# Ledger of designs, part 83: designed miniproteins, single chains, continued (2)

Each design is a single chain, and the fold is of that chain. pLDDT is the mean over its residues in the fold that is shown.

## One batch from the design tools (miniprotein)

Design m7050
Fold by ESMFold2-Fast:
Structure m7050 (fold): chain A 66 residues (1-66)
Amino acid sequence: PSVEELAKRLKEELGLSDKEARKAAEIGIEHRDEPVQKIAELIKRETGLSRIKATLAASLVQEALK
């Protein structure tokens, strides 16, 4: 899936803003081979999302890339 498709899904399922969703999608795609916890830490750092939301975003992106 594209960054735009993943960002749309992140917005719909997790209520992220456009900027948060796009950044989370980009990080998740770039780091797809990394553990979910590492992707979540990167998303949290770059977006300021809570640990819970960052973890859900990382998990959603990894599932979508299967």
Scores: mean pLDDT 84

Design m7051
Fold by ESMFold2-Fast:
Structure m7051 (fold): chain A 71 residues (1-71)
Amino acid sequence: SEAERKALVEEGRKLREESIELWKKFVEEHKEELEEIAKQEDLSDEEIYEKLLEISDDEKIREILDKRLEL
């Protein structure tokens, strides 16, 4: 039904917004660390990825970070 379709779309929107807010919070909380990583010109993409995973506070943030790096 139209109502069921709209409910699923709304749920998906909420999950996307939660993911975005968690990423924004991660960036805000780790801004200095992310800036220092960006200044290290000799780091490979893999080394940068490992450092980003190291500064993640929990499993959910790690998953979001991994998804963002894949995009």
Scores: mean pLDDT 68

Design m7052
Fold by ESMFold2-Fast:
Structure m7052 (fold): chain A 50 residues (1-50)
Amino acid sequence: PEELLEKARKYVEQGKLSLAASYITAGAIRSIADGDVELAKKVIEEGKKL
């Protein structure tokens, strides 16, 4: 999940906001699949800061 957030940061720096959003969403979904709803919320919150 965190690796996907780092990719999202790079896409934001490149101005590719749609790709960044996709990676944040994928990170959140993966966290939910692992049973970590709190981690999914953190990934979304960090994504909002980008």
Scores: mean pLDDT 74

Design m7053
Fold by ESMFold2-Fast:
Parts: structure tokens; C-alpha cells; sequence
Structure m7053 (fold): chain A 71 residues (1-71)
């Protein structure tokens, strides 16, 4: 099911993030969000990864999306 596959991508993204592989983490979080765009955790993690890369404008945008997805 699409949501189960989204959870797999989210966990892969978290794994890359823990290794400080932020670009690869972003790619996995984006795949998770294509399957489940209402996943606030995936939006938050995407924002955190962009923040780690110094891309503050993208980080803020995705933090805002995380808040909207939570509602």
C-alpha cells in the first residue's frame, strides 16, 4: 500500500540523516511525501535536512508545510 511504502522511504531518509547524508535524506523524504503528502513528520524532517545544508528559505517553507499537514 502507498502509505506503507511512504513509511519505508521516511525511515530510509531518517537513516541517511543520521549519517549526515542530508541530500540523500532529502531525496527519500521527497519520495515519502509524493506517496503521503499529509505526513507532517516527513515535512518536518525535510525542513531539518535543508536547514543542515544551510538552505534556510527551503527549510522554513517545509516547516510551514509540516504545520499545515498536522491540521
Amino acid sequence: KAKELADVYLEQGKHYFSQQRYEEAIAKYEEALKLDPNNSEAWQNLGDAYKRLGRDEEAQKYEEKAKEAEK
Scores: mean pLDDT 83

Design m7054
Fold by ESMFold2-Fast:
Structure m7054 (fold): chain A 66 residues (1-66)
Amino acid sequence: AEELLKKGIEAYKAGKKDEARRYFAQATHEALEAGDVPLALKAFSYWAEINGDTALAEAARARAEA
């Protein structure tokens, strides 16, 4: 999951939004399957941000850091 999150961030930096979105979705799913809630929330925050939902991204990020 963490490696997929890193790949998503690199794709996002390269302007490959569709590829980044897929990586963030996969990272979220794998983190949830592993029971890693903080990592899942972090990956989900990037997914929400790339889809334009800044408020949801901020809420998820804050919860991951709590």
Scores: mean pLDDT 79

Design m7055
Fold by ESMFold2-Fast:
Structure m7055 (fold): chain A 58 residues (1-58)
Amino acid sequence: MELVREAERLIEEGRYAEGLELALRAVRESEGEELLRAIGLVLRAIGELFDAGELRKA
């Protein structure tokens, strides 16, 4: 789904908060293999935000 691809792009660009929001939306709107991808992106975005110390910015 396009939401998964856009969330991945935002995370790769360092826009972790916006990428996390789109990944969470993708989790709600996806199923099957796309859902697993979306969950992976959520975990990645959270990990990046935690490592950067910026969780409160969203």
Scores: mean pLDDT 76

Design m7056
Fold by ESMFold2-Fast:
Structure m7056 (fold): chain A 55 residues (1-55)
Amino acid sequence: FEAMRRYRDLPPLIREKAVLDEEYKRVIEGLKSLNDQEGIDEAKKLYEERKKRLE
């Protein structure tokens, strides 16, 4: 779950959705390389929650 660690480093310190989207794509690609379906689902939930906070 090293890709998830990178996603956790995405700060509540940034408020730019574009940066969040870019990092999210990188995390998903990493999780796909690991064949981690559960990790992908969790990353999607975290991404959607962060998007709501940025609105």
Scores: mean pLDDT 68

Design m7057
Fold by ESMFold2-Fast:
Structure m7057 (fold): chain A 92 residues (1-92)
Amino acid sequence: SSALQRAAQELQRALEQAGFQATVEVRGNTLTITVTAPDVSRLIGLALKFIGFSFDGYDVDVTVSGLTVTVTVKAKNEQELLAFMQAVRRDV
């Protein structure tokens, strides 16, 4: 979807503007966010925010390796992925 690809690009830019290195990829109803933080404090804050979205009913897997967080979101539909990306953008 062109809407999902635009939302992914906007989220990637928002993360980059917040001081992160970021890649945001959409494949079907799966979103993968790979974010590298400049330091441990920023990493922990970001990882906890993504973990928090699992309590909001999103199907979210969060993996941390070094200063990199990899987030995988499996959504029921395109609207859920768009809502997730907007929520992340507000919290960054």
Scores: mean pLDDT 86

Design m7058
Fold by ESMFold2-Fast:
Structure m7058 (fold): chain A 67 residues (1-67)
Amino acid sequence: PSEEELDADVARALLLIAYAISKINGDSKEEILKNLERVAERLKAAGFDPEVIDETLEELKKEIESL
């Protein structure tokens, strides 16, 4: 895998881990969403690809809405 692919995988993994932790903690849909948005902004600030972060966040938002 290229460095770009590895960075994308890391960003997705971090968002998925944040989602899993919030869900395991019994956080509400609103709390999960706020936690994910906070993590997404931190990842963007750290230099991860905003497009990958936003795509993953939108996928997770759809999953949260279906709960």
Scores: mean pLDDT 81

Design m7059
Fold by ESMFold2-Fast:
Structure m7059 (fold): chain A 81 residues (1-81)
Amino acid sequence: SEEEEYKRLLKFLKDKNATEEEIQELVNLLKSIELDEDEKKGLIKAIQEALKSSDEIVRERAQIAIKAIEEKDKELAEEIK
């Protein structure tokens, strides 16, 4: 479901063990998923928290997510930055 896909995106930001293939699947999901306003706010907050993480891998996941979002929704990507 879309709700389950959204929850998977949030987990992706904290998943240090994701493979390159799994990362690409999640990037494609970020480009195609239709989020409601509450889900968009949740994603923005999660990415902003990930960017401030002391963990390099978590920050890298946040940057990957921002790039994927920018391709679909430039305004949302600017709000995250």
Scores: mean pLDDT 77

Design m7060
Fold by ESMFold2-Fast:
Structure m7060 (fold): chain A 56 residues (1-56)
Amino acid sequence: KEEYEKALKQLDEKTRKISELIRKANEEVQKYVEKGDFDKAAEVARKALDEIERLR
């Protein structure tokens, strides 16, 4: 994945930002699931999807 990110950087930085958003969203969702905050986990996932759609 690291080697592929170098190639993607030449094409478009926004593609890399999308990958980072997915990673951050996954970490936040897992954090809320561990706390039992399923509603907040769903909100984080939805907001991340909206942000990704905007960056496309």
Scores: mean pLDDT 75

Design m7061
Fold by ESMFold2-Fast:
Structure m7061 (fold): chain A 72 residues (1-72)
Amino acid sequence: MSIEELIERIKELSKELREAIKKGDYEKALELAKELMRLGEEFKALGHDSLGETVIAEAKRVEEEVKEKLKK
């Protein structure tokens, strides 16, 4: 996957993630957060460590918030 394709996919997943959270679909939000972390690792594999780390950190933050909602 090219860098431009990765950026576009991250934008799409981030939008879907925000929509899932707004709808209370926490299971879908968790799946989307995990996919974002995977794409962040792909950025790091391509030598874009700072971009990859930013995406992974954002996805982990959302995953933690969603997991707290699912514990209830």
Scores: mean pLDDT 80

Design m7062
Fold by ESMFold2-Fast:
Structure m7062 (fold): chain A 65 residues (1-65)
Amino acid sequence: MRGRYRIRIVGERPGLGSDGSTIPPGTVLEGEVLEVTSEGYVLVRDLATGRLYRLPLEDVELTRL
């Protein structure tokens, strides 16, 4: 599932970056979906910053651009 998506954090938990940074609930970003893990996580690259985020699938809404 590679491609550009609009990613909305819909859960109550902040998103977690690979570098330990966080993004608050309700954040919307444009990202590239790199993979979806068998454990129910999506790995995305923020197109604006280049940062990688590992987000629970249940806590995100993905809309293809």
Scores: mean pLDDT 77

Design m7063
Fold by ESMFold2-Fast:
Structure m7063 (fold): chain A 92 residues (1-92)
Amino acid sequence: LDPNSVSGLIVEGGRAYLEGDLDKAIEYYERAISLDPNDSEVYNNLGNVYFTKGDYDKAIEYYEKALSLDPNDGVSKRNLEEAKKEKEKKLK
């Protein structure tokens, strides 16, 4: 496995996310997008990081991008609906 591959960057981004280093996770996922801008998994993972940061607008944007690349991704669809609900709660 090439450590500079998209798959390698996704693994490192996921590790940073689990360790609570959200900014480092974003950096790894942005590098993955620079190598393959059409990987729906990376956009879903960025959505998850921004959701955890409480940036629901960014989370929605990235989940919508993931769904535009893979319309049958039930995970991204569910995550999108959850992010929309959290955004509505913040606006009350």
Scores: mean pLDDT 83

Design m7064
Fold by ESMFold2-Fast:
Structure m7064 (fold): chain A 86 residues (1-86)
Amino acid sequence: MELPPLTPEQQARAREEIDRYVKEARKLADKYLTPEQRAEFEAELERILSDPNLTLEDKLVLAAEMAGRPLEGRRLASRLIQEALK
């Protein structure tokens, strides 16, 4: 099991942000992708979310990338890390 890089409170916030990006990514996929591309997109998203070797920060960044917001995802991950360091 991986040691959490964030406090429990920040882990909860990271999960909430991941959920937000997942919802946005799925809406974008539904709107802009073909059915075949959408199936591949959903399989990749599920693989990322189910990967026990990825940290919450990694999942946050990757989910944001799939939502078309890579810089926003990286900024959120960086802020969570900075807040954890205090």
Scores: mean pLDDT 74

Design m7065
Fold by ESMFold2-Fast:
Structure m7065 (fold): chain A 104 residues (1-104)
Amino acid sequence: MLSKEEILRLIGLILRAIGLKLDIERMDIPEEVKELLIKAADLIVKAGLALLQERFEEAIRLAKEAIELAKKALELATDPRAKELAKELIELAKEIIELAKRAE
């Protein structure tokens, strides 16, 4: 079971992923990179929600999928802001995986 502090941290990670998705949608970057970043952010939100429901394996799977999409976006991105957003999405997904593994 997640502690109260871990639940609050997880809610913060979900809200940050939503905020990043809104920022990405407003960016003037290539559509291929934008779609990968938006999909990665959506998967992080889904992973966080799965973890709140104590679906640990689903949360880890979704977060790993988000990392792969964000890594692909990072490889294709030429805009420094898009690269930083991809890195931030990777770190958010890693934090969800760490929380899920600690809650086992």
Scores: mean pLDDT 89

Design m7066
Fold by ESMFold2-Fast:
Structure m7066 (fold): chain A 76 residues (1-76)
Amino acid sequence: LEELKKKALELAEEAIKLAKEALKKAKTKEELLEAIALILDAIGVKIEAELAKTEEELERLIRRAEELIRRAKALL
C-alpha cells in the first residue's frame, strides 16, 4: 500500500510540475486554460492520494496522474 501511495504522490507532483511548465509556455488562450485545468486536477489527485486508504483507490489515482502527465506533455 505505502509503495502505491508513494508512486501516486510522485506522479501527481510530476503532473503538477509539467502542467506549470505548460502554463509558462502557453501561447494561446486554449493552451493557458488547459494548463490551468491540469494544475488544478493534479493538485486534486495529490490531495486524494494523501487521503487514500485502499489499493484500488491508489491505482485509480495513479492512472489519473499518468493521464494528466500525458496531457501536460502534449502542451510542451
Scores: mean pLDDT 85

Design m7067
Fold by ESMFold2-Fast:
Structure m7067 (fold): chain A 60 residues (1-60)
Amino acid sequence: MDMEVRVGMTFEEVGMAALRSGVPVVFKDPLSPDLVLVEGAGTLGQLHRENRPLVFERAT
């Protein structure tokens, strides 16, 4: 079963799984150590098939 990702998850939680699934990752605040998912919720398999990236921003 594909991993489901949700808005608010950290890069540490989903980054390796995204890399293994071939899902592209975009960082809006690349210098922040505390990056959270803001766009791209769904299963990694679905995101890969739709060619949709995971977008991370600085946690507030």
Scores: mean pLDDT 72

Design m7068
Fold by ESMFold2-Fast:
Structure m7068 (fold): chain A 61 residues (1-61)
Amino acid sequence: MEMLESLVENVLRWSKSNHWSDEGTLRFLRMVLESRRALNPELTEEDVEYAVELARRKLEE
């Protein structure tokens, strides 16, 4: 799935499996989203910030 929520969940799953730090996870997610934004002009800066905030909140749970 190419939905932001699905991407966030996949990144969090990879992070957990590889024992990444919370900061490393959020940095990686932002990097992936920024690279996807370069290929998909429909993905906005607001979408990137939304996905990063969603990931941060899930990491706090």
Scores: mean pLDDT 77

Design m7069
Fold by ESMFold2-Fast:
Structure m7069 (fold): chain A 66 residues (1-66)
Amino acid sequence: AEEYNEKGKELYKQGKYEEAIEYYDKAIKLDPNYAEAYRNKADALFALKKYEEALKELRKAIELEE
């Protein structure tokens, strides 16, 4: 899971937000409790102005950290 999350972060830094989300989704598929991957996916969704989807992912991250 961490490997895919790290690749997603590198893609995000390059402005490749859709590709970053693909890798965060792979991280989440391997570890559905990976709160950091949900937060990173939310950040990429905010960058794409997909605010409703971003808030859903952010709420999931908060739920997993409580």
Scores: mean pLDDT 84

Design m7070
Fold by ESMFold2-Fast:
Structure m7070 (fold): chain A 64 residues (1-64)
Amino acid sequence: MEETYTIDELVEVLKRLGVSDEEIQAFVERLKAEGKDTITKEEFSEIVDEVMGRRVEERRAALA
């Protein structure tokens, strides 16, 4: 399915975004518990967007 991403690809992207190993593991465990070996492009985008929001807030707090 070309419109889906593997869990390994999700992990790689989250690592590049600087997400902690604990958070990455939580997403992976959740997806595997749901019987997901791959995720849809929409689900992938939602996860990335949530992480990006948290990273912006974290950096802003460090500067303040």
Scores: mean pLDDT 71

Design m7071
Fold by ESMFold2-Fast:
Structure m7071 (fold): chain A 58 residues (1-58)
Amino acid sequence: SRTEELIEEARRLLEEARPLLSEEEYKGLQNGIDTAEKEKSEAIARAVLGEIRRVLAR
């Protein structure tokens, strides 16, 4: 599904962003991805992916 694709991309980009994040920020983003997967929510997946992309664009 589109939600699964977004979650996969978010997990991939979160690992790329990991050196730019505090432990607390990393945990928060990981929790967001886990929530998107549990709830099968495209909206949450898009929101978390957007946050990770903002970190990488700093």
Scores: mean pLDDT 86

Design m7072
Fold by ESMFold2-Fast:
Structure m7072 (fold): chain A 66 residues (1-66)
Amino acid sequence: SKEEQLAAGEAVLRADPTGAVLYGEKGVYAFGRSGGAYAHFETKEEAREWAQRLVAAAPGARLGEV
């Protein structure tokens, strides 16, 4: 589910707090040393809000827009 995909993104950043989070028209991508996780969103605004939440939980992570 989408919630499971978001939880996977959180797990990626917990394993690598210096990773990156990207958001855009299609969703949110979280990247770490061992891989990444993706969650689809219908709007860029929803994707941005979730990307900001992920970065807030991992202050060393970088946030970008695509």
Scores: mean pLDDT 78

Design m7073
Fold by ESMFold2-Fast:
Structure m7073 (fold): chain A 68 residues (1-68)
Amino acid sequence: SRIEEIKKELLKIEGIDEVSAYAMARLIVNKASEGQLNALANALRALGASDESVKKAVEIMKEELKKL
């Protein structure tokens, strides 16, 4: 499924767990707004993800949104 493919890409990022990757994949498939992506980025930082990992996750999410 598209959710599983997006989840696999996100799981390549250091500090992103399966639950977070699944939640992100669901937001992308449901056409998340830029505000929702920013809120998720802030949540990942609060959970201890590095700025580098958060930037990579946002890049992947934005790229996947372009394919909708």
Scores: mean pLDDT 77

Design m7074
Fold by ESMFold2-Fast:
Order: structure tokens, then sequence, then C-alpha cells
Structure m7074 (fold): chain A 59 residues (1-59)
């Protein structure tokens, strides 16, 4: 489930035309955090929510 969510986030970011760095800047997190999430690594719920919100705002 977490890996499926990571893949969806990566695809939505690509559709929005954002690099990992740009998404990180919009979400207020580090680029390494975005990279880790997209690899299916665990991040806090707060961090995940920030990343999702940033993607939605970019769409």
Amino acid sequence: KRKEEAEKIRRMREIAGLSQRELAELAGVSQSTVSRLERGEPVSEETLERIRKAIIEAL
C-alpha cells in the first residue's frame, strides 16, 4: 500500500511538471525526503500530507 502510494505521488508530480527539488520546495521539505518517499520509504504522516498538498496546488 505505501509503495503504491509512493508510485502515485511520483506520477502526479511528473504530470504537474515538477522536479523532486521543486516539489520539495513547495512542500517545505528536503529533496532527499521526496526521493525517499518516492522509493517507498516511510515518512511521517505530516510530511506525506505536505507533499500531497503541494502536488494538488501545482495541478
Scores: mean pLDDT 80

Design m7075
Fold by ESMFold2-Fast:
Structure m7075 (fold): chain A 92 residues (1-92)
Amino acid sequence: KKEEAEKYLQKAREALKNGDYDTAIRYAVKAAKLDPNNAEAVEVLGEAFDKKGIYEGAANAYRKASELYRQQGDIDKANEWEKKAEEAEKKA
């Protein structure tokens, strides 16, 4: 199951890198469903929404990533993703 989540996350990252934001969203959603505590999957989802101009979706995903990093004790990353969420909200 972890292997399957990682496979979809890798596909999401490749799609994001190639500018295929719809494919990135689709695979990032699959990765997040398979591993709901994986902050990286929600990060990719947020970035794909942001690049596609779906700012409300991006803000929600960035806040979820911030929450997951905070729960893991990574306060610096939590603060970084919270700032990205605020920026996305201002664009919406």
Scores: mean pLDDT 85

Design m7076
Fold by ESMFold2-Fast:
Parts: sequence; C-alpha cells; structure tokens
Structure m7076 (fold): chain A 57 residues (1-57)
Amino acid sequence: SLEELIEELRKRFPEATDEEIQEAIDVARGLAKVLGFDVNSEMFKRLAEMILEGMLM
C-alpha cells in the first residue's frame, strides 16, 4: 500500500522530509499513470525510491 511505501521511504531515507517523500510519490504516480504502471506494484515502489534518492543528491 502507499502508506507502507511512505513508511519504508522514511526508514530508508531518514534525512528526507515528509514533503520530499510525498513529492517523490506524486512524481512516481504521474509517471505510473502515463506509462500504465500499477501504483501498488514493486515497480512503482522502485520508481518512488529512485526519484527520492535523486531529490536528495
């Protein structure tokens, strides 16, 4: 679920703010909608992680 993803992102990226985590998920949702990915998929989770990591670089 998205709530579980948010919690995982908080644990993996403790330096990230709630706003940055939400932004990464929102960007991932936009891409998933365009590309036809399921927002509950493992691919969506990986995409959100990748986006958040890029934001923190």
Scores: mean pLDDT 80

Design m7077
Fold by ESMFold2-Fast:
Structure m7077 (fold): chain A 78 residues (1-78)
Amino acid sequence: KGEEYLLKGDYEKAIKAYEEEIKKDPNNVLAWQRLGIAYYKKGDYEKAIEYYEKALALNPDNLAAKQNLDEAKAKLAK
């Protein structure tokens, strides 16, 4: 599962696992959020923002995704 790869720091395998979850269920808010986290940990803040926004589009009350989005945006602010 993608969570195991995230915890081990294997972000490439985590991304692949979450992409597969999203292909099976595009409404899986948690998978979109976790995909965002994986890209954030790789330093790809633009992609992290994109995927957090997708998670929020599916569930606007997702506080964790809102917090993650704000953190990723702060990394790009200059």
Scores: mean pLDDT 82

Design m7078
Fold by ESMFold2-Fast:
Structure m7078 (fold): chain A 68 residues (1-68)
Amino acid sequence: MEEYRKKGLELIEKDPELKEIAEQIKAATDREEILRLALKLANKMIEKGASNEVASEAAAYVARQALA
């Protein structure tokens, strides 16, 4: 779990498109929009070659930070 999250967050930092989606999640105030954007982030990570575990753990982490 922790290893997948770390790898996913590193991928987000390296990819401008993924980083932009993560920033949109941080700026969102609506729960439904945060969850929609987190799903979009996970799907884009998978499209770029990340495993389901890496993508889901990183996207879930970003969403949890925004919801806190």
Scores: mean pLDDT 83

Design m7079
Fold by ESMFold2-Fast:
Structure m7079 (fold): chain A 82 residues (1-82)
Amino acid sequence: APSPEEQARAAELQYSIELLRAMGDTEAEELAKVQEIKAKLDPESEEAKEEIEKVKKEAEEKHKKIVEELRKKLAEELAAIA
């Protein structure tokens, strides 16, 4: 059976993998939304700049929530191993 130390390391590695995947998904979504705005509006317009800034802020908040949820999951898994 895996030791508590091996289980903890596996949980930490899984956290790192999930974090990288979630970051990649968030970046792809942000890029897609920015491209949609640029396709619909003149990129030099104030309206386009405001919509792009909104998308960036939404991506930052989404990233923060994902990091917090993954950290909670890791903490719970580590507590269960103890």
Scores: mean pLDDT 82

Design m7080
Fold by ESMFold2-Fast:
Structure m7080 (fold): chain A 69 residues (1-69)
Amino acid sequence: SEVQKLTEEANKKLEEAEEALAKKDFRSAIEKLQEGLRLVRQLLKLDVSTARELYDRLYELSKKLMELA
Protein backbone atom coordinates (compact mmCIF):
# COMPACT_ATOMS: atom_id res chain seq x y z
CA SER A 1 0.00 0.00 0.00
CA GLU A 2 0.99 3.66 -0.34
CA VAL A 3 0.90 4.03 3.45
CA GLN A 4 3.30 1.10 3.86
CA LYS A 5 5.74 2.48 1.24
CA LEU A 6 5.73 5.98 2.77
CA THR A 7 6.11 4.55 6.29
CA GLU A 8 9.10 2.40 5.23
CA GLU A 9 10.72 5.39 3.47
CA ALA A 10 10.13 7.70 6.47
CA ASN A 11 11.61 5.10 8.85
CA LYS A 12 14.67 4.82 6.60
CA LYS A 13 15.15 8.63 6.65
CA LEU A 14 14.88 8.70 10.45
CA GLU A 15 17.43 5.85 10.73
CA GLU A 16 19.78 7.77 8.41
CA ALA A 17 19.30 10.89 10.58
CA GLU A 18 20.15 8.89 13.75
CA GLU A 19 23.30 7.53 12.07
CA ALA A 20 24.35 11.04 10.97
CA LEU A 21 23.79 12.38 14.53
CA ALA A 22 25.93 9.54 15.95
CA LYS A 23 28.74 10.66 13.58
CA LYS A 24 28.12 14.35 14.47
CA ASP A 25 27.35 15.01 10.79
CA PHE A 26 24.80 17.74 11.51
CA ARG A 27 24.34 18.78 7.87
CA SER A 28 23.32 15.24 6.83
CA ALA A 29 21.17 14.86 9.96
CA ILE A 30 19.25 18.07 9.13
CA GLU A 31 18.80 16.99 5.49
CA LYS A 32 17.47 13.54 6.47
CA LEU A 33 15.11 15.05 9.07
CA GLN A 34 13.74 17.45 6.42
CA GLU A 35 13.20 14.53 4.00
CA GLY A 36 11.50 12.57 6.79
CA LEU A 37 9.22 15.51 7.59
CA ARG A 38 8.10 15.71 3.94
CA LEU A 39 7.13 12.01 4.05
CA VAL A 40 5.32 12.45 7.39
CA ARG A 41 3.31 15.33 5.86
CA GLN A 42 2.22 13.01 3.03
CA LEU A 43 1.31 10.29 5.56
CA LEU A 44 -0.77 12.79 7.56
CA LYS A 45 -3.25 12.90 4.63
CA LEU A 46 -3.54 9.08 4.58
CA ASP A 47 -3.00 7.76 8.14
CA VAL A 48 -2.98 10.29 10.99
CA SER A 49 -1.96 7.79 13.71
CA THR A 50 1.09 6.49 11.80
CA ALA A 51 2.09 10.06 10.85
CA ARG A 52 1.85 11.13 14.52
CA GLU A 53 4.11 8.28 15.71
CA LEU A 54 6.73 9.17 13.09
CA TYR A 55 6.42 12.90 13.86
CA ASP A 56 7.04 12.22 17.58
CA ARG A 57 10.23 10.29 16.71
CA LEU A 58 11.31 13.06 14.32
CA TYR A 59 10.71 15.67 17.06
CA GLU A 60 12.87 13.71 19.56
CA LEU A 61 15.70 13.50 16.98
CA SER A 62 15.38 17.24 16.27
CA LYS A 63 15.60 17.93 20.03
CA LYS A 64 18.73 15.73 20.28
CA LEU A 65 20.29 17.59 17.32
CA MET A 66 19.70 20.95 19.06
CA GLU A 67 21.30 19.59 22.26
CA LEU A 68 24.38 18.27 20.39
CA ALA A 69 24.91 21.27 18.10
Scores: mean pLDDT 86

Design m7081
Fold by ESMFold2-Fast:
Structure m7081 (fold): chain A 70 residues (1-70)
Amino acid sequence: SKIREEAKEFAEGAEEFLKENPELLKDPLVQELNKQVKELKKALRENASEEEIEKLLEEIKELAVKVLNS
C-alpha cells in the first residue's frame, strides 16, 4: 500500500528530526505534532484502514505547515 509506506516514512522521518532537534519539543505545536505522529504509528501497527491512515497523515501535514509558518 502506497499510503501506508508514505505514512511510515513520514513518521520515521519526523521521529528522527525531533531526536536531532529535541529543543523544538518546547513548542506546544511541535508537542501536538509529536503526539499525532505517535497516533499515526499506532494506527499503522493496528492495521487501520487506508482511509484512516490517509486522514491522519493529512492532519499531520496540515499541522506541520503551521509549525513551519510559526
Scores: mean pLDDT 83

Design m7082
Fold by ESMFold2-Fast:
Structure m7082 (fold): chain A 89 residues (1-89)
Amino acid sequence: SLEELAEKLLSDDPEERFKAARDILRNGTKEEIKKILPYVKEALNDPDPRVQALAVEIAARAGDEGKKYLEEAKKSPNPVVRAIAEAAL
């Protein structure tokens, strides 16, 4: 389930977190993504910049409920994350 993938965003293994974020972005519907937004928020602060970039794209797919997370992503030290957030708002 998407909820099981969301739990993997909290994995100690960076490759597991990356694969989970990639699979959520690829397969998650807008309605499913809305249910896991708190996990996506954690992924926006992931030490792996690949996971951060996927997380901001996932938040953008949530529509209006994702806007709060996109506003947070605009404050990211990662310029790629900021650019994606600005483009999605």
Scores: mean pLDDT 87

Design m7083
Fold by ESMFold2-Fast:
Structure m7083 (fold): chain A 63 residues (1-63)
Amino acid sequence: SPVLEEIKRLIEKAKEAYEKGDFETARKYLSKIWLKVQILEMTDPELAKEARELIDKLIEEML
């Protein structure tokens, strides 16, 4: 799914921003990820579940 691939790229960007101490940019990417997950939920709920699991793992490590 192109949307899932974009979510994975945004997760990496959020992580990089957080590790560099750019919390403003990290939050911006997290908000964008959430919007993409909402779109994915409308088209493929199973892939949206996978995306949420990736986000939960990211949050546990970063936030």
Scores: mean pLDDT 82

Design m7084
Fold by ESMFold2-Fast:
Structure m7084 (fold): chain A 88 residues (1-88)
Amino acid sequence: MLEEARKLAEKAKELGKQAGDSLVVKAADQLLKAIDYIEQGNYLEAEISIGVALIQVAVSLKYTEDPLAKEGAELILEAIRLLQEILK
């Protein structure tokens, strides 16, 4: 569900901005970019953007203590799972 993944990424971006967590914001932007690539049929570029988002969110989760950043990161991980199911 591309629409669900987009909503999760947009919500995560808002939470990342509120928390001041640039990695969550950047990960959300990478997923929004990946969704646009999927809509264009550009699956290779979509997979690259998803991979970058996964690295960014993993680093944020390792170092952040902010509950809003953690919530945003969990939404990013859920959006990544949805996008990976679409790319099967």
Scores: mean pLDDT 88

Design m7085
Fold by ESMFold2-Fast:
Structure m7085 (fold): chain A 75 residues (1-75)
Amino acid sequence: MSEEELQKEIDEALGRMRFAVLKSTGASAEEIVEEVRRLAEKGKTEIAREVVREAERAGYDKEEVERARRIVEEA
């Protein structure tokens, strides 16, 4: 596995863990969008992208998930 592939796997794992914490605390769709924005602003775009993917999979509001996705794309 290359360092690039390893970093991607680490970022995906971190995104999944971060979403799991948010989900367990009952985070709203708005709070998920805010977390994604913070991650993107810190240059953690791949972690943010995974949080969006997990939120979509968990059935969060489609409009809010799309807003979060746009934040990642514009970062």
Scores: mean pLDDT 83

Design m7086
Fold by ESMFold2-Fast:
Structure m7086 (fold): chain A 65 residues (1-65)
Amino acid sequence: MKVEIEAKGVSPQAAARVSAAAIKANDETGIEVKVKISLDPNATPEQGEKVGEEAIKKIEEIKKA
């Protein structure tokens, strides 16, 4: 099963956390989770963190399903 999550406009710190969450989900579930991460230099750090948190929530939902 292949699941694709898109995270646009994340902060660099949020991007690292999203990537780690996806790798952990793949390792724990065996589901092929691909995350498309793009950085937006015009986004505020607060907006970038929020986008990252939403992506992590989607990854956690995949783990629980």
Scores: mean pLDDT 76

Design m7087
Fold by ESMFold2-Fast:
Structure m7087 (fold): chain A 55 residues (1-55)
Amino acid sequence: MKEKIEELLEIAERAYKELGVPKEEILKRTREVLSEKFSEEEVEEALKELEKRLE
C-alpha cells in the first residue's frame, strides 16, 4: 500500500478507536479523502483494508 494511503488509514483507525467516531462515518470520510487523489481501484483496496482494521 502507498505510504500516504497507510498514513490516512492509521489516522482513521485512531479516530475510530480513540475518539469513538462511528465506523460508517470513518469509512465515508476516508472514501471522500482518498477519492480526491487516488484511483477508484486504490480507494476500494484501501477501504477493504481499513474495514479489517476497524474490527
Scores: mean pLDDT 81

Design m7088
Fold by ESMFold2-Fast:
Parts: C-alpha cells; sequence; structure tokens
Structure m7088 (fold): chain A 75 residues (1-75)
C-alpha cells in the first residue's frame, strides 16, 4: 500500500474503533476502504478492560503501517 492509502485506512480503523468502543462490549463497527472490509469489535476481557478486536484486514494494515514507522525511525 502507498503511505496515503495506509493513512486513509488507519483513519477508517480509528473511526470504527471509536464507534465500537462507544457502543460497548460485543458491538461491531465496519467500514469499507478501497474494496477491503475493516471491522472492529469491542471485547471485554476478564478484568473488565475493553479491547478492540480488529479483523484480519485491519490487523494487516496496522502491521504494515507500524513497519513503515519502524523503517523511518531507523533512519
Amino acid sequence: MTKESLEKALEAIRDATARALAQGPGATASVEVDGKTISVTALRSEDGTLTPALNAEAVKIALEYQDYLDEEAAK
């Protein structure tokens, strides 16, 4: 993905995450970006913490962006 495409997808992930967490445990927010479905589900752990569960496409995008940031930080 290009940097611009990654940033657009991350904005969608952040928006979906905020919506899912605002709805509470078990809520899912989905959005499509460039033909890919990004889905975030708010899960409640045993200690009561809400954790966003990203679908495979969202995880892939987040990892690709983290890799990009790590490459830039290494320079």
Scores: mean pLDDT 76

